# Ledger of designs, part 85: designed miniproteins, single chains, continued (5)

Each design is a single chain, and the fold is of that chain. pLDDT is the mean over its residues in the fold that is shown.

## One batch from the design tools (miniprotein)

Design m19144
Fold by ESMFold2-Fast:
Formats: C-alpha cells, structure tokens, sequence
Structure m19144 (fold): chain A 66 residues (1-66)
C-alpha cells in the first residue's frame, strides 16, 4: 500500500521519465511520513549528480521498510 502510493507519486513527478531531482525525491518521502533525516539518507544512497532514478528510489524505500 505505502509502496504503491509512493510509486504513483514518483511516476507523476517524473512525468513517465526515469529521473527526478533529489529535492523532489526528498519531498515525496516527507509527504509519505518519513522524517527529514531518513528521507535524505534513502535519497543519498541512490542519488547521482543531483538526480534520482525513480525505480532505484522505490527499491531503496522497500529495503528500508524490511
């Protein structure tokens, strides 16, 4: 449920493309109840050159919840 909602927001933010900004990724995680510290930690693990692959971000979120 949570992962499905996050994935929907990631797809909308990316406009069907592969990448979103690091700032947008953090904002989405904050909207879904993650703390600022946790959101930044997850995003930093998958961030490259200030951008985030939405599929890799979803995988990192899933791993954090396990």
Amino acid sequence: SLLERIWKDLREASKGKRYISKETAIAILLEHGFSEETAKEIVDKVSKDGKVDVRKLLEAVREHLE
Scores: mean pLDDT 86

Design m19145
Fold by ESMFold2-Fast:
Structure m19145 (fold): chain A 60 residues (1-60)
Amino acid sequence: MSAVAYVEGTPEVGAAATVVFENGSTAKGKIVRVEGDRAVVTYTYDDGTQGVFEAEVVSL
């Protein structure tokens, strides 16, 4: 699934991110690794479902 992670300030390990998926759904996430213009993000949906994926990072 393609997704974008929006971060307030500098994308770094431990930073909070809002993840927006291609279908328009959102999840609250946290950066666990940064790889250039991409990051590995953990996320949690309102139902408690957790996941990990690689996303494009956009600094706000």
Scores: mean pLDDT 74

Design m19146
Fold by ESMFold2-Fast:
Structure m19146 (fold): chain A 71 residues (1-71)
Amino acid sequence: SEEAERLYEEALRAAEAGDYKRAIELLAEAAALEPDPIRATSLLMRALALGLEAGLEEYASEKVLEALKRW
């Protein structure tokens, strides 16, 4: 979807800037709006991976659960 693609691009910019909390939030939001379950799952996995790498695992898990409830 157009909106999910936009959020994904914003997530990439946030990660490049070192704003991992924002990148995680945007990846989870993109996943919630993504109609393709394979792509949605990949976005959620990326959010969790960033959370683990940045020491933000609990934050990433929270955002992923929020996205799953909306999807």
Scores: mean pLDDT 86

Design m19147
Fold by ESMFold2-Fast:
Structure m19147 (fold): chain A 75 residues (1-75)
Amino acid sequence: MEEAERLVREAVDLTPEEQRGEVSDLAAEAVRAAEAGDLETAERHIREAARLAGDQGDRVYRLLTRAAELARRAA
């Protein structure tokens, strides 16, 4: 839980300020979907968050994918 939350926070911090709210919401939904075993929904939210992150999209994608995997394993 704590490690996944740290990775989400890091991903949000990499996002342009104007998109941080939406990326934070998408990241939370991705983690929740992963905990429920809905990996397709988690992946969709992660890709959308990465798109909104712009230049940092690749880093945000990697951070959120790791957060989702940790959340799934902890469930």
Scores: mean pLDDT 85

Design m19148
Fold by ESMFold2-Fast:
Structure m19148 (fold): chain A 93 residues (1-93)
Amino acid sequence: MSPAEAKKRYEELKEKILKKFPTESTKLQLEAIDKEYENYKGPKVSAEEVQAALEEAEKALEGDATPVEVLEALKKAALALAGYSKDNPAGEV
């Protein structure tokens, strides 16, 4: 999975989460997650870890998980994506 594909999956997940849980609280939490993504100072993350985190968030969204559980899974995916993007900051051409 390329960084561009991972970013696209993440953006799609955010849109789907907001459609499933269309509340101001969800919007604020998505904005907070985006800020943590942008300010990520943790270690580099493997493509495998990003894929696993995205799959976990997707499963939570598709199942009977609460908004809190889905947003926590999305936050893990966002931080993994930020760490993965550090290996490929320019992206694949």
Scores: mean pLDDT 78

Design m19149
Fold by ESMFold2-Fast:
Structure m19149 (fold): chain A 71 residues (1-71)
Amino acid sequence: MDEELERLAEKYGLTPEQVALLRADPNAERVVELYRKAEELDTSTLEGEIDRGVYELAIAMHAAAARSAAR
């Protein structure tokens, strides 16, 4: 998980702060899976580009929900 998260951070240009936030997220495995699904999409198509955006939004929502629950 952590190695995969670091690899995805390098590929997508995530900051160390964002990586630390994801690592602390109890849903980190689900977030990593969303990134992996986004990587597998064919972004040369309009549908693939839209789907990737949806996965990236879902990742942000998971991070926000985890912070809200930890309140």
Scores: mean pLDDT 62

Design m19150
Fold by ESMFold2-Fast:
Structure m19150 (fold): chain A 63 residues (1-63)
Amino acid sequence: SLADNISVIDGRPVKSGETVLIQPVNGPGILLASRSSWEANKDKTDPVTGNPVRVVDENYILP
């Protein structure tokens, strides 16, 4: 994939040790978020689509 490990919440690159793995509640797929942007996202939604998301892994290690 050409995904550059970008946080879907703030559009910035994610860092190892500061990454949360999230998933749309209403569908499949895995998305990356920086922990700080995830904690600041009070609505717990994908800001681009407005769809609700949930945490799959709070301490995701980048490959």
Scores: mean pLDDT 72

Design m19151
Fold by ESMFold2-Fast:
Structure m19151 (fold): chain A 76 residues (1-76)
Amino acid sequence: SRNQALLERAEHLSRISRELYENAKKGKMDKEGAIELMRKNIDQMELIASRLSGEAKQQVLDLIKEVKKLLEELEK
């Protein structure tokens, strides 16, 4: 379904964001570039959340919170 495809897209963006975080922490990529890409992923996930309702929306909002925590750690 459309809702399932949107949820899977948000999960994919969350996974990519975690990879960006890990690579930045290991010095495999520049931190500023990782932060910029993670912010773009959060924006896309917010748009996905706006198109969902109920438990699916809550799952995406929870994924956004986790990515935001990783972003805050990189900004320290």
Scores: mean pLDDT 89

Design m19152
Fold by ESMFold2-Fast:
Structure m19152 (fold): chain A 72 residues (1-72)
Amino acid sequence: SEEAAAEVLELAREVIREAPDAAKAAGAAIAGIGGVIEGRPAEAAAALAAGAEAAGVKEVAAKAKELAEKYG
């Protein structure tokens, strides 16, 4: 849905803003955006959660996990 896409994209933006490692942040955001474009918001949220965790943004990782459950 458009709502699911918007929520994933906002979390992807938050990872870019908050992550201490810009390359890891970019990887997480790309994974989230890619899943949204492909119409897979639950997978997009799960990929963003894994990327955010690797990037050290635990709060965004937790929100993305909740979003994956909401749309899975």
Scores: mean pLDDT 77

Design m19153
Fold by ESMFold2-Fast:
Structure m19153 (fold): chain A 78 residues (1-78)
Amino acid sequence: SDLAAAALVARAMAEALEEAGAKEAAEYFRKAAEAAAAGDIKAAIEYAGKGVKAAREEGKEEAVREGVARAGAAIEAA
């Protein structure tokens, strides 16, 4: 489902951001993944937006792209 894919993408972004040291951005994407898994589209979008903003403020936008790449690979493998 689209929400399951969204949760997977958000989780991968959280993991990549955590590895890059972007703790605040990682926490927001973790919350976005939980909201998506629960079917709360509005909360998922809001948390993802906050995560992108936090990643930009921490100078870790590259980790967001890495997370997207990992999510794409995971979806193809599933």
Scores: mean pLDDT 81

Design m19154
Fold by ESMFold2-Fast:
Structure m19154 (fold): chain A 72 residues (1-72)
Amino acid sequence: MAEEEEWEKIVKANEIAAQAFRDLLAAPSPEAREKVLERAYKEITELVGEEFAKSIVKQVELALEDVAARRA
């Protein structure tokens, strides 16, 4: 069923986003962070499309900013 296949793609997209968040926290430079974000956006877009990928990546960026603010 197409609905079940789409759900599997959404689960994979969220797994990619969670891994990207961890990789961003561990990234040693701004250049490394940009590569993580670019890779995550590309992989998520291929799974769930551009609109959903933009939403997921934006949430990851906001979570990163929140962590940075708490460490300041």
Scores: mean pLDDT 77

Design m19155
Fold by ESMFold2-Fast:
Structure m19155 (fold): chain A 74 residues (1-74)
Amino acid sequence: DLVLTRERALAWLEAMLAAMKADPRVPEEVVAEFEARLAAIKAGELSFTEQMELIDEAVGVLLAHGIPVPAVPA
C-alpha cells in the first residue's frame, strides 16, 4: 500500500479543499482558513505533524457537512 508522505499528504489536503470549495454547505470562512493554512504548508512554514493535524481537521469538516472524503491521491 502507498505510504503517506509529505507530498501525498499535501495532494490529499488539496483534494479535500477542492471538495469543500465545490460544496455550498461549507462556510466561506472555513474554506478561507484552510486555503491560508495550505498556503503556509506550500511555503514550508508548517511541520509534517501540523500538516497531519490539518488533514484530521479537514476530514472532520467534510464529515460534519456530509461530504464524502476524497481518496488519497496516488
Scores: mean pLDDT 79

Design m19156
Fold by ESMFold2-Fast:
Structure m19156 (fold): chain A 97 residues (1-97)
Amino acid sequence: MREEILERVRKLLGPEQAEKIEKVLDTLENIDPFFAEMARLNLEEAIRKAERGELSPEDILKTLVDEVETALSLARFYGFDEEKIKQLEKALEELKK
């Protein structure tokens, strides 16, 4: 995972939220590298906006929730393995806590 993104998240949200985000990105990478890269790009943009005061730090988590929900919808649509779908559902539950 990109160490630079996680360090910036630690500064904005703290180490607990950064660890949660890292685990979700790892889950996305293991399901499909495309989902992980899409999430990283959108997360990086959300971080840039938060650093500029255009977005609340909490909206960074919302961005990742939206990305996991999109990945879950696409995985179901394209008929991914049940195990992969369950991993995405678990990642979504962890982010909503």
Scores: mean pLDDT 82

Design m19157
Fold by ESMFold2-Fast:
Order: C-alpha cells, then structure tokens, then sequence
Structure m19157 (fold): chain A 57 residues (1-57)
C-alpha cells in the first residue's frame, strides 16, 4: 500500500505519469494512490478525476 502525504497525493493527481516516472511507480499503483487520496479527502475530487483521466482510467 502506498502511503502519501496530502502534498504528494496532490502532485500525483496533477501529473500521474510524471509522478510514476519520478518515483518508479507502476500505473496500477498510481490509480490505487489516487483512490486512497480521494477517500481521505486530502485531494480535491477534480484533481483526482484529472489524474485518473491522464492515466487512462
């Protein structure tokens, strides 16, 4: 399980491809992290939606 700070989750939601490349995380882990961020309310739903769209979900 990926444990993210609010700031890390926000970075992930804004550019999930760059985040995955920077930290060596698979696209599946990026989707998991975005879902966790949305559930915890630390990232806006709009940023999560944009992040999921960028990953192709």
Amino acid sequence: VIELTVEEAEELARNPVAFAKKYGVSPEKVVEALQIAAEKGGVSPELVTEGLAAVGV
Scores: mean pLDDT 63

Design m19158
Fold by ESMFold2-Fast:
Structure m19158 (fold): chain A 65 residues (1-65)
Amino acid sequence: GLEEALELIEKAEEYARKGEFEKAKEYLRQADRLAVRLALEGDLESAREVGRRIKELEKKFGLKL
């Protein structure tokens, strides 16, 4: 759910802060998969929020999924 996706994004940020960008991207991809699942289950608002937070972290650390 949303909380699980947000936890994965927090883990991604921790790894990115350590310079472990491949691990950070792995966690962001997991969060993105949960966002897709939320959208398929009809929770479009939570899916959009997860996507927004993923993009902000990508921008902050120069990452691309």
Scores: mean pLDDT 87

Design m19159
Fold by ESMFold2-Fast:
Structure m19159 (fold): chain A 86 residues (1-86)
Amino acid sequence: MKLVITFRHVSDEEKERIRKYAEELRKRGYKVEVEERGDTVTLTIENVSVEEMIGRVLRAIGLGLDGYKVKITIEGDEVRIEIDLS
């Protein structure tokens, strides 16, 4: 299964947390790609349990803030999650 998480309206501090978490996942043997465009960050993680990984990613980057919106799209073996931090 492939998980794609897109974070929108990301601060520089949140970008750094996302980068550090992606590097941690790579060290644990996951295939992780990070793409940054302006205030948008996209994480692509392959061969994961989506349920396990979503919770871990959100906690690790400190997303416990009120007001963000989440959109989830499932297409075959790919799950895409869009999180708006505005």
Scores: mean pLDDT 72

Design m19160
Fold by ESMFold2-Fast:
Structure m19160 (fold): chain A 74 residues (1-74)
Amino acid sequence: RLSREEQVELLVEAARTLLAKAEELYRQGDLEGARKMLEVARFVLDVLAGNPAADPAEVARLRARAEELEARLE
């Protein structure tokens, strides 16, 4: 069993990795790949936000990154 803190650490790392990959795909002109990675990142962020051990400020920063990239993909 993973503790809530360990779950938060894994989800934060997953969200950061997915957002970084989405941003990389956007820079490469792969808009569909960027949208797909962003969708997965948003799903991970929703799961993370539901964990009471999550830092709300860190979740907010990661969501802001996702929203900025989403706006660029419009």
Scores: mean pLDDT 84

Design m19161
Fold by ESMFold2-Fast:
Structure m19161 (fold): chain A 62 residues (1-62)
Amino acid sequence: MEAEEYRKRIAENPEDAKAYYNLGLALAKEGRLDEAGAYFAKALRLDPSFKEAAEAAARLAS
């Protein structure tokens, strides 16, 4: 539930696109929108077909 848990997972598995996406969601829920957007972008770079990450990034950009 904490962004910190996903940061730890990323440190252990830096190619886990879903962990970056979940970290972005946690940060967005806390109002940290700039950081959330950066993590959604990272998830999409790791998995360009990750539609949920692309949609979340677009939602924050408006």
Scores: mean pLDDT 79

Design m19162
Fold by ESMFold2-Fast:
Formats: sequence, C-alpha cells, structure tokens
Structure m19162 (fold): chain A 55 residues (1-55)
Amino acid sequence: SAMEEELERLIEEAQRAARAGDSAAARKATVEAYKRFGPEAGERVQRAAVRALVS
C-alpha cells in the first residue's frame, strides 16, 4: 500500500541518518511517521534507527 511504501522509505531514511550520526534527521523521520501514520509507525521508525546503530 502507499502507506507501507512511505513508511518503509521513512525507516530507510531514519536508519541512514542514524548510521551517519545525524540524530536530527533520524528524529525528523520518526516524528513524520508518527504524525502521518500514528504512534505505532513512529515507534517502528525509531526502533529501526536504534537497531541500525547497534548492528
């Protein structure tokens, strides 16, 4: 769906930002997902960003 496609893009953006040390960009992607798709989407993006840092 368009929602899942956009959410996957935000996840990839957050992970890329996290790996680059760009906490502001990672936070922006998380907040955008939260605002557009709700708290579960925001949590998914945030967890993906954290996971990228420890993997």
Scores: mean pLDDT 84

Design m19163
Fold by ESMFold2-Fast:
Structure m19163 (fold): chain A 57 residues (1-57)
Amino acid sequence: SLVDEAIRALDPDGDGKLTEESKRRLRGLQRAFGLPESDEITDELKEALEKALKGEL
């Protein structure tokens, strides 16, 4: 899915350990969706991506 592709772009190894570049991209997405800043790919971010892909955000 496009959500899985977006998550994989942030965390290519799938181990939850983000690079500094991925953390900057993550903060950009959090800001775009109005989410609090975090260094983790949260369930809230995944939900926001799902809604964006459905055209609901």
Scores: mean pLDDT 74

Design m19164
Fold by ESMFold2-Fast:
Structure m19164 (fold): chain A 63 residues (1-63)
Amino acid sequence: MAEEKKKKAEELQRQAFRALMEGDSDKALQLYYEAIDLLDLSEETKEKMRNAVENTIAAIKAF
């Protein structure tokens, strides 16, 4: 289970990075959220990761 979740999270992260490189920031954000949700981490850690991803994508959207 945990190993399967890790592999799925890695796959989603790769898809998110690809979407980001293609300029699809919304798709990238969604895929990063899905990857984070699959990890067996504390909700506090997941929240910090979500905020970091949101900030990074916002910067890439050329605010």
Scores: mean pLDDT 78

Design m19165
Fold by ESMFold2-Fast:
Formats: structure tokens, C-alpha cells, sequence
Structure m19165 (fold): chain A 56 residues (1-56)
């Protein structure tokens, strides 16, 4: 339902992560993006999901 959940599903599907690992990574990506929005390198197709999570 949240953008973070959609990001976790994308990470699970593309990188073969477990649901728990994908969720943890998605939350960490959003946290890092808040701390350094210009420094975090995220694949272009995942950028909208990260941005949506930051706006939530």
C-alpha cells in the first residue's frame, strides 16, 4: 500500500531478496535519501518510488 512497500517489492523481484531483506533495504534507502538526497545512487526506474516514500 505504501510507496516503501512498492519499493520493497521491486527490490525483491529484481535482486532476488527475501521479503524481510527487501523491506529492510527499502526503509534504509528512504532513510539515506533523507540524509543525503543528492548522494544516494538509485536506479532511475526506482527513483519515483523513493520520491513517493519521501513525500509520505
Amino acid sequence: MSATEKLAEALQKEYGLSPAAARGLAEEIVRLAREDPEGLRVPEHLRPLVEAALKE
Scores: mean pLDDT 77

Design m19166
Fold by ESMFold2-Fast:
Structure m19166 (fold): chain A 63 residues (1-63)
Amino acid sequence: DEILRILEERYGKILSVEERPGGLLVTLEPNPKVKDSVEELTPEWVATVTVTPDKIEVLVRPR
């Protein structure tokens, strides 16, 4: 999956992927280099990144 590959390249190891209404919730290992942000992954998909001490949560939604 192109989206999951981009997420692993940018943010680190994926722990889980959950389907949500209108998108995907991807949980990744905590990474101190990653900050809360809203980023374009592809022309069709936007990532909302939320960092906690225990994990990174990325909500992937269509544009």
Scores: mean pLDDT 79

Design m19167
Fold by ESMFold2-Fast:
Structure m19167 (fold): chain A 55 residues (1-55)
Amino acid sequence: EEDRKKLLEAARRVVEAQRTGSPQQVAEEIAEFEKLYKELRPDASPLILRPRVPP
């Protein structure tokens, strides 16, 4: 479904940012991915792609 396509695109952008982007860009892409994931699945698991921002 459309949700899957959006999540895949966001995941691809995270990978691309990790390759050529700065840590800030990676964090932003991860945040967008998490936001999409939560929007499409309110009961979704928390973000666990890499260490989250400090408390």
Scores: mean pLDDT 68

Design m19168
Fold by ESMFold2-Fast:
Structure m19168 (fold): chain A 86 residues (1-86)
Amino acid sequence: MHTEEGKELFKEGKLEEAIEKYKEAIKENPDNAEAYLNLGKVLAALGKLDEAIRYYDKALEIDPRNMEALEALTRLVIPLAVEKAL
């Protein structure tokens, strides 16, 4: 499965290759909330926080009860909001 391949690449630190695999998973199944969640995690690891937030939002749009996506979004949104209070 492309999502599992992406997870393996992410664990190996191959972040760009992981992104490609998750994007392939999304193209094959646009309702794959897990692929959007994992793509967000990789983008967050790359420091692309605004992009990560958008993908977490997509995961929650597909699966509103996905606690992992909600926790990941909360973890990024609260610190980002505090950071912008400069």
Scores: mean pLDDT 77

Design m19169
Fold by ESMFold2-Fast:
Structure m19169 (fold): chain A 60 residues (1-60)
Amino acid sequence: SRADLVARYLTERLGVSPEEARRLAEKIAGLSPEEAIQYLVEAGFSEEDARRIVEDAERA
């Protein structure tokens, strides 16, 4: 699922714990790409990282 791909990216690329990555991924799973980017930026990620996370999840 989209949430599983996001959680994997957060864990493997950004060093987020599996539990934290799962929570973040589940939160953004129901959001539009624009809303997901905004949420991740507010959660402490750069705009560049937030965009990459969402774009990679959409393409898989």
Scores: mean pLDDT 76

Design m19170
Fold by ESMFold2-Fast:
Structure m19170 (fold): chain A 81 residues (1-81)
Amino acid sequence: SKEELEKKIEKLKKEIEKLKKEIEELEKKREELMAELKTAAPEDIPALIGEILRTIGEILDLERKIEKLEKEIEKLKKELE
């Protein structure tokens, strides 16, 4: 029914908001790691770069999950006549 579709859309929107908060935390971590990189000793640079790249990868994975959920919401909205 229309009400069931609306409830499903609301749940998906809540999931997106949770994922957006996780991205915000990872963006903060990325900024902190980039700041550390500016003052790092040469021996510490590879580890910091590795952690930055891992953090970027996590952000990209979460962004892809959000895109998938947003597409599902759009499909459900089209089914709401």
Scores: mean pLDDT 88

Design m19171
Fold by ESMFold2-Fast:
Structure m19171 (fold): chain A 55 residues (1-55)
Amino acid sequence: MEKIERMKRDMQIGAKMDDEEAEKAVEIGLKRAEDSRLTARAIASGAPVEEVRAA
């Protein structure tokens, strides 16, 4: 939670973005991080990398 709040503040200060724009940017970043974690878990479960990429 504190990390998300700091990311919003950094974006507001650095890019002079509105609170709404900063929240959207953080949400996109978190979604991409989650997608990366899901891919890593699929590979760790023994799924071939080529099949994971094809999905």
Scores: mean pLDDT 62

Design m19173
Fold by ESMFold2-Fast:
Structure m19173 (fold): chain A 87 residues (1-87)
Amino acid sequence: KEEEIRAEVDRQIEVGLDPELAETFRKLLDEGKSFEEISNEVLKKAKELYPEDTVEAANLITAQVLNVVGILIDYEIRLKKLEEEEK
């Protein structure tokens, strides 16, 4: 049930990320971009949203990037479980 996995990933994106980062993440995911490419593009966008050279801005960027990585790892685990069930 790939649709259920994608729906859960979309929910995590909506809850865990800034709306502009969420839109970027979904777009790249729909384009079939690698997890590395998605993480890099979201990092670039996060730096645009939090451009201040402050510890607060750095922490916000870090939190958003860690959320992206966490969502991508969860997605990979869910896909592997689905593959295991199809054996």
Scores: mean pLDDT 78

Design m19174
Fold by ESMFold2-Fast:
Structure m19174 (fold): chain A 68 residues (1-68)
Amino acid sequence: SLQLSEADIIRALGEIYLGIGKVEESKGNFEAAAEAYDKASTLYEQSGDLPNAEEARKKAEEARKKAE
């Protein structure tokens, strides 16, 4: 259905933001990494991918600790 196709697109966007977070983290931009991981978490949650949403949330929290 259209709704299921939309969920697949949203999940793919979550993967993109997870990748952005990893790149920003590798550059030492921990605040930007945390923001990207938060976006990934929200997108995974919206797509119903709860395990990846939880993983992204954890990465955001870890990145924020490094930004401090």
Scores: mean pLDDT 85

Design m19175
Fold by ESMFold2-Fast:
Structure m19175 (fold): chain A 67 residues (1-67)
Amino acid sequence: LVAESEELLSPEKVKEYLTEVLKEETDPENQAELQKLLEQADSFDLTQRAAAVIHAATVRALERARK
């Protein structure tokens, strides 16, 4: 489970997740924020990657609740 958590928080997996959330997002402000996170993802440390995933998950939940 620890190894799986690290795999989910790899830069590649974080970028995959951000890309999926961005495809579902219809709010221009949230799209801009997600795009910014995607552009910076390769420079993120583990804490920043975790924060990016949490932010994207929150944005995705809000978008789905809006529909």
Scores: mean pLDDT 74

Design m19176
Fold by ESMFold2-Fast:
Structure m19176 (fold): chain A 71 residues (1-71)
Amino acid sequence: GLEEAKKEVEEGKKLVEEGEKNKDLEKAEEGLKKIEKVLELLKKNGAPEEVLKELEEIVEEAKAVIKKLKE
């Protein structure tokens, strides 16, 4: 359910944070993919717009980390 989705997002966020801290692009990209997969599943299941917007913001933050790591 939604709680399992939240856990997956938190695990993805942790991977992105560890990737940023360690300058590990592969780990940060793995975290982003995990978060994007959850977002796609929640969109298909008709999750509330507020939840989707929150996840989209998390995706954009993860993309910013990855862009910075590619510099």
Scores: mean pLDDT 82

Design m19177
Fold by ESMFold2-Fast:
Structure m19177 (fold): chain A 64 residues (1-64)
Amino acid sequence: DVAEAARASLELYERVRELLEQGDFEGARALLIAAGYSEEDADRLVALLARDGDGVLARLRELA
């Protein structure tokens, strides 16, 4: 279910964004890895959310 997946991703990404706003890049990365992302994907998502977190979250909210 796309809506369920979008809601789960939104909740996770909002937590990651909070950590990034606090400057906790290692905590943000570790949270994504704990959620099942590979190290490579976690690093890519941290970079994406740091550059355009508001845009990513807005798109996920439309799907949730």
Scores: mean pLDDT 80

Design m19178
Fold by ESMFold2-Fast:
Structure m19178 (fold): chain A 55 residues (1-55)
Amino acid sequence: MSEEEKQRALEGARQAVAEGASPTVLRAMLADLERYLADDPEAQALIAEIRALLE
């Protein structure tokens, strides 16, 4: 994944969380972050936040 793709994915996920996106959208963002950015510390924090919102 390129740095631009990474920033776009992180920005999109943060926007979805901030706007109170539906559980379906949040699960899709979570899946993308876990698939491509599982080892990124910034993405790991966001993954934990989204998981907390879905539980």
Scores: mean pLDDT 79

Design m19179
Fold by ESMFold2-Fast:
Structure m19179 (fold): chain A 62 residues (1-62)
Amino acid sequence: MVEEMARILRELAEGKLSPEEAARRLAELGASKEFVEAVRRGDLERAQNLIVEEYLRAAAEA
């Protein structure tokens, strides 16, 4: 799951996905509202910081 989120951020950075489409896909994967909103804003630095929190959540769920 988190690997897919990282791939979406990479594709967004490469211009292969619009911010809106990337945000939609992240929301479907269960990403936090703050993470989705950072992506919609095009704030990739904030989004990269927030993916660490998503990784920790995935690890806690086991």
Scores: mean pLDDT 76

Design m19181
Fold by ESMFold2-Fast:
Structure m19181 (fold): chain A 103 residues (1-103)
Amino acid sequence: MEVTIYVGVTYHDGEISITIVAKDENGNIIDTKTFTFPADQADRAVEEAIKTLEEIANKYKVKKLVIRVSADSAAHPAVQRVVDAIEEYAKKLGIEVERVVEG
């Protein structure tokens, strides 16, 4: 089964939240996971996000990864750290990456 993964990264009140959603070719959600960490623990957020992406990539053929970041969150260093790490991981696997900043 071929999937597109959507990763939402947000910063609010000292916390970074990551939501990972895998959708099939028909747009049905087949997997969803959310993590929240203190912004000073961005490396732990990276580890959990990469682990979740590896689990999905082992079960399904990942066609594309879409990273969604709110404009308010995009400037935060912790958000930048997580997004850059996820993008690097996808590039190593040859997965197409699209970064979307939502206003």
Scores: mean pLDDT 85

Design m19182
Fold by ESMFold2-Fast:
Structure m19182 (fold): chain A 65 residues (1-65)
Amino acid sequence: AAAALALTIAGGNLLAQSNYAAATANFNAALALDPANAQALAALAATYAKMGDTAKAAAYAAQAA
């Protein structure tokens, strides 16, 4: 869906700025619209990895695969 894609892109831009809280909010909003959105799941995994939450990073990475 266009809305889920837009949220994923916005989250990616925030992640590039190291705004992890806003990035996770946008990726979670994308997953609320499309729970199987592999791009949003992979982006959440990357975001949690940068935050040092390796357990959540691994869980989201597994869902994206």
Scores: mean pLDDT 80

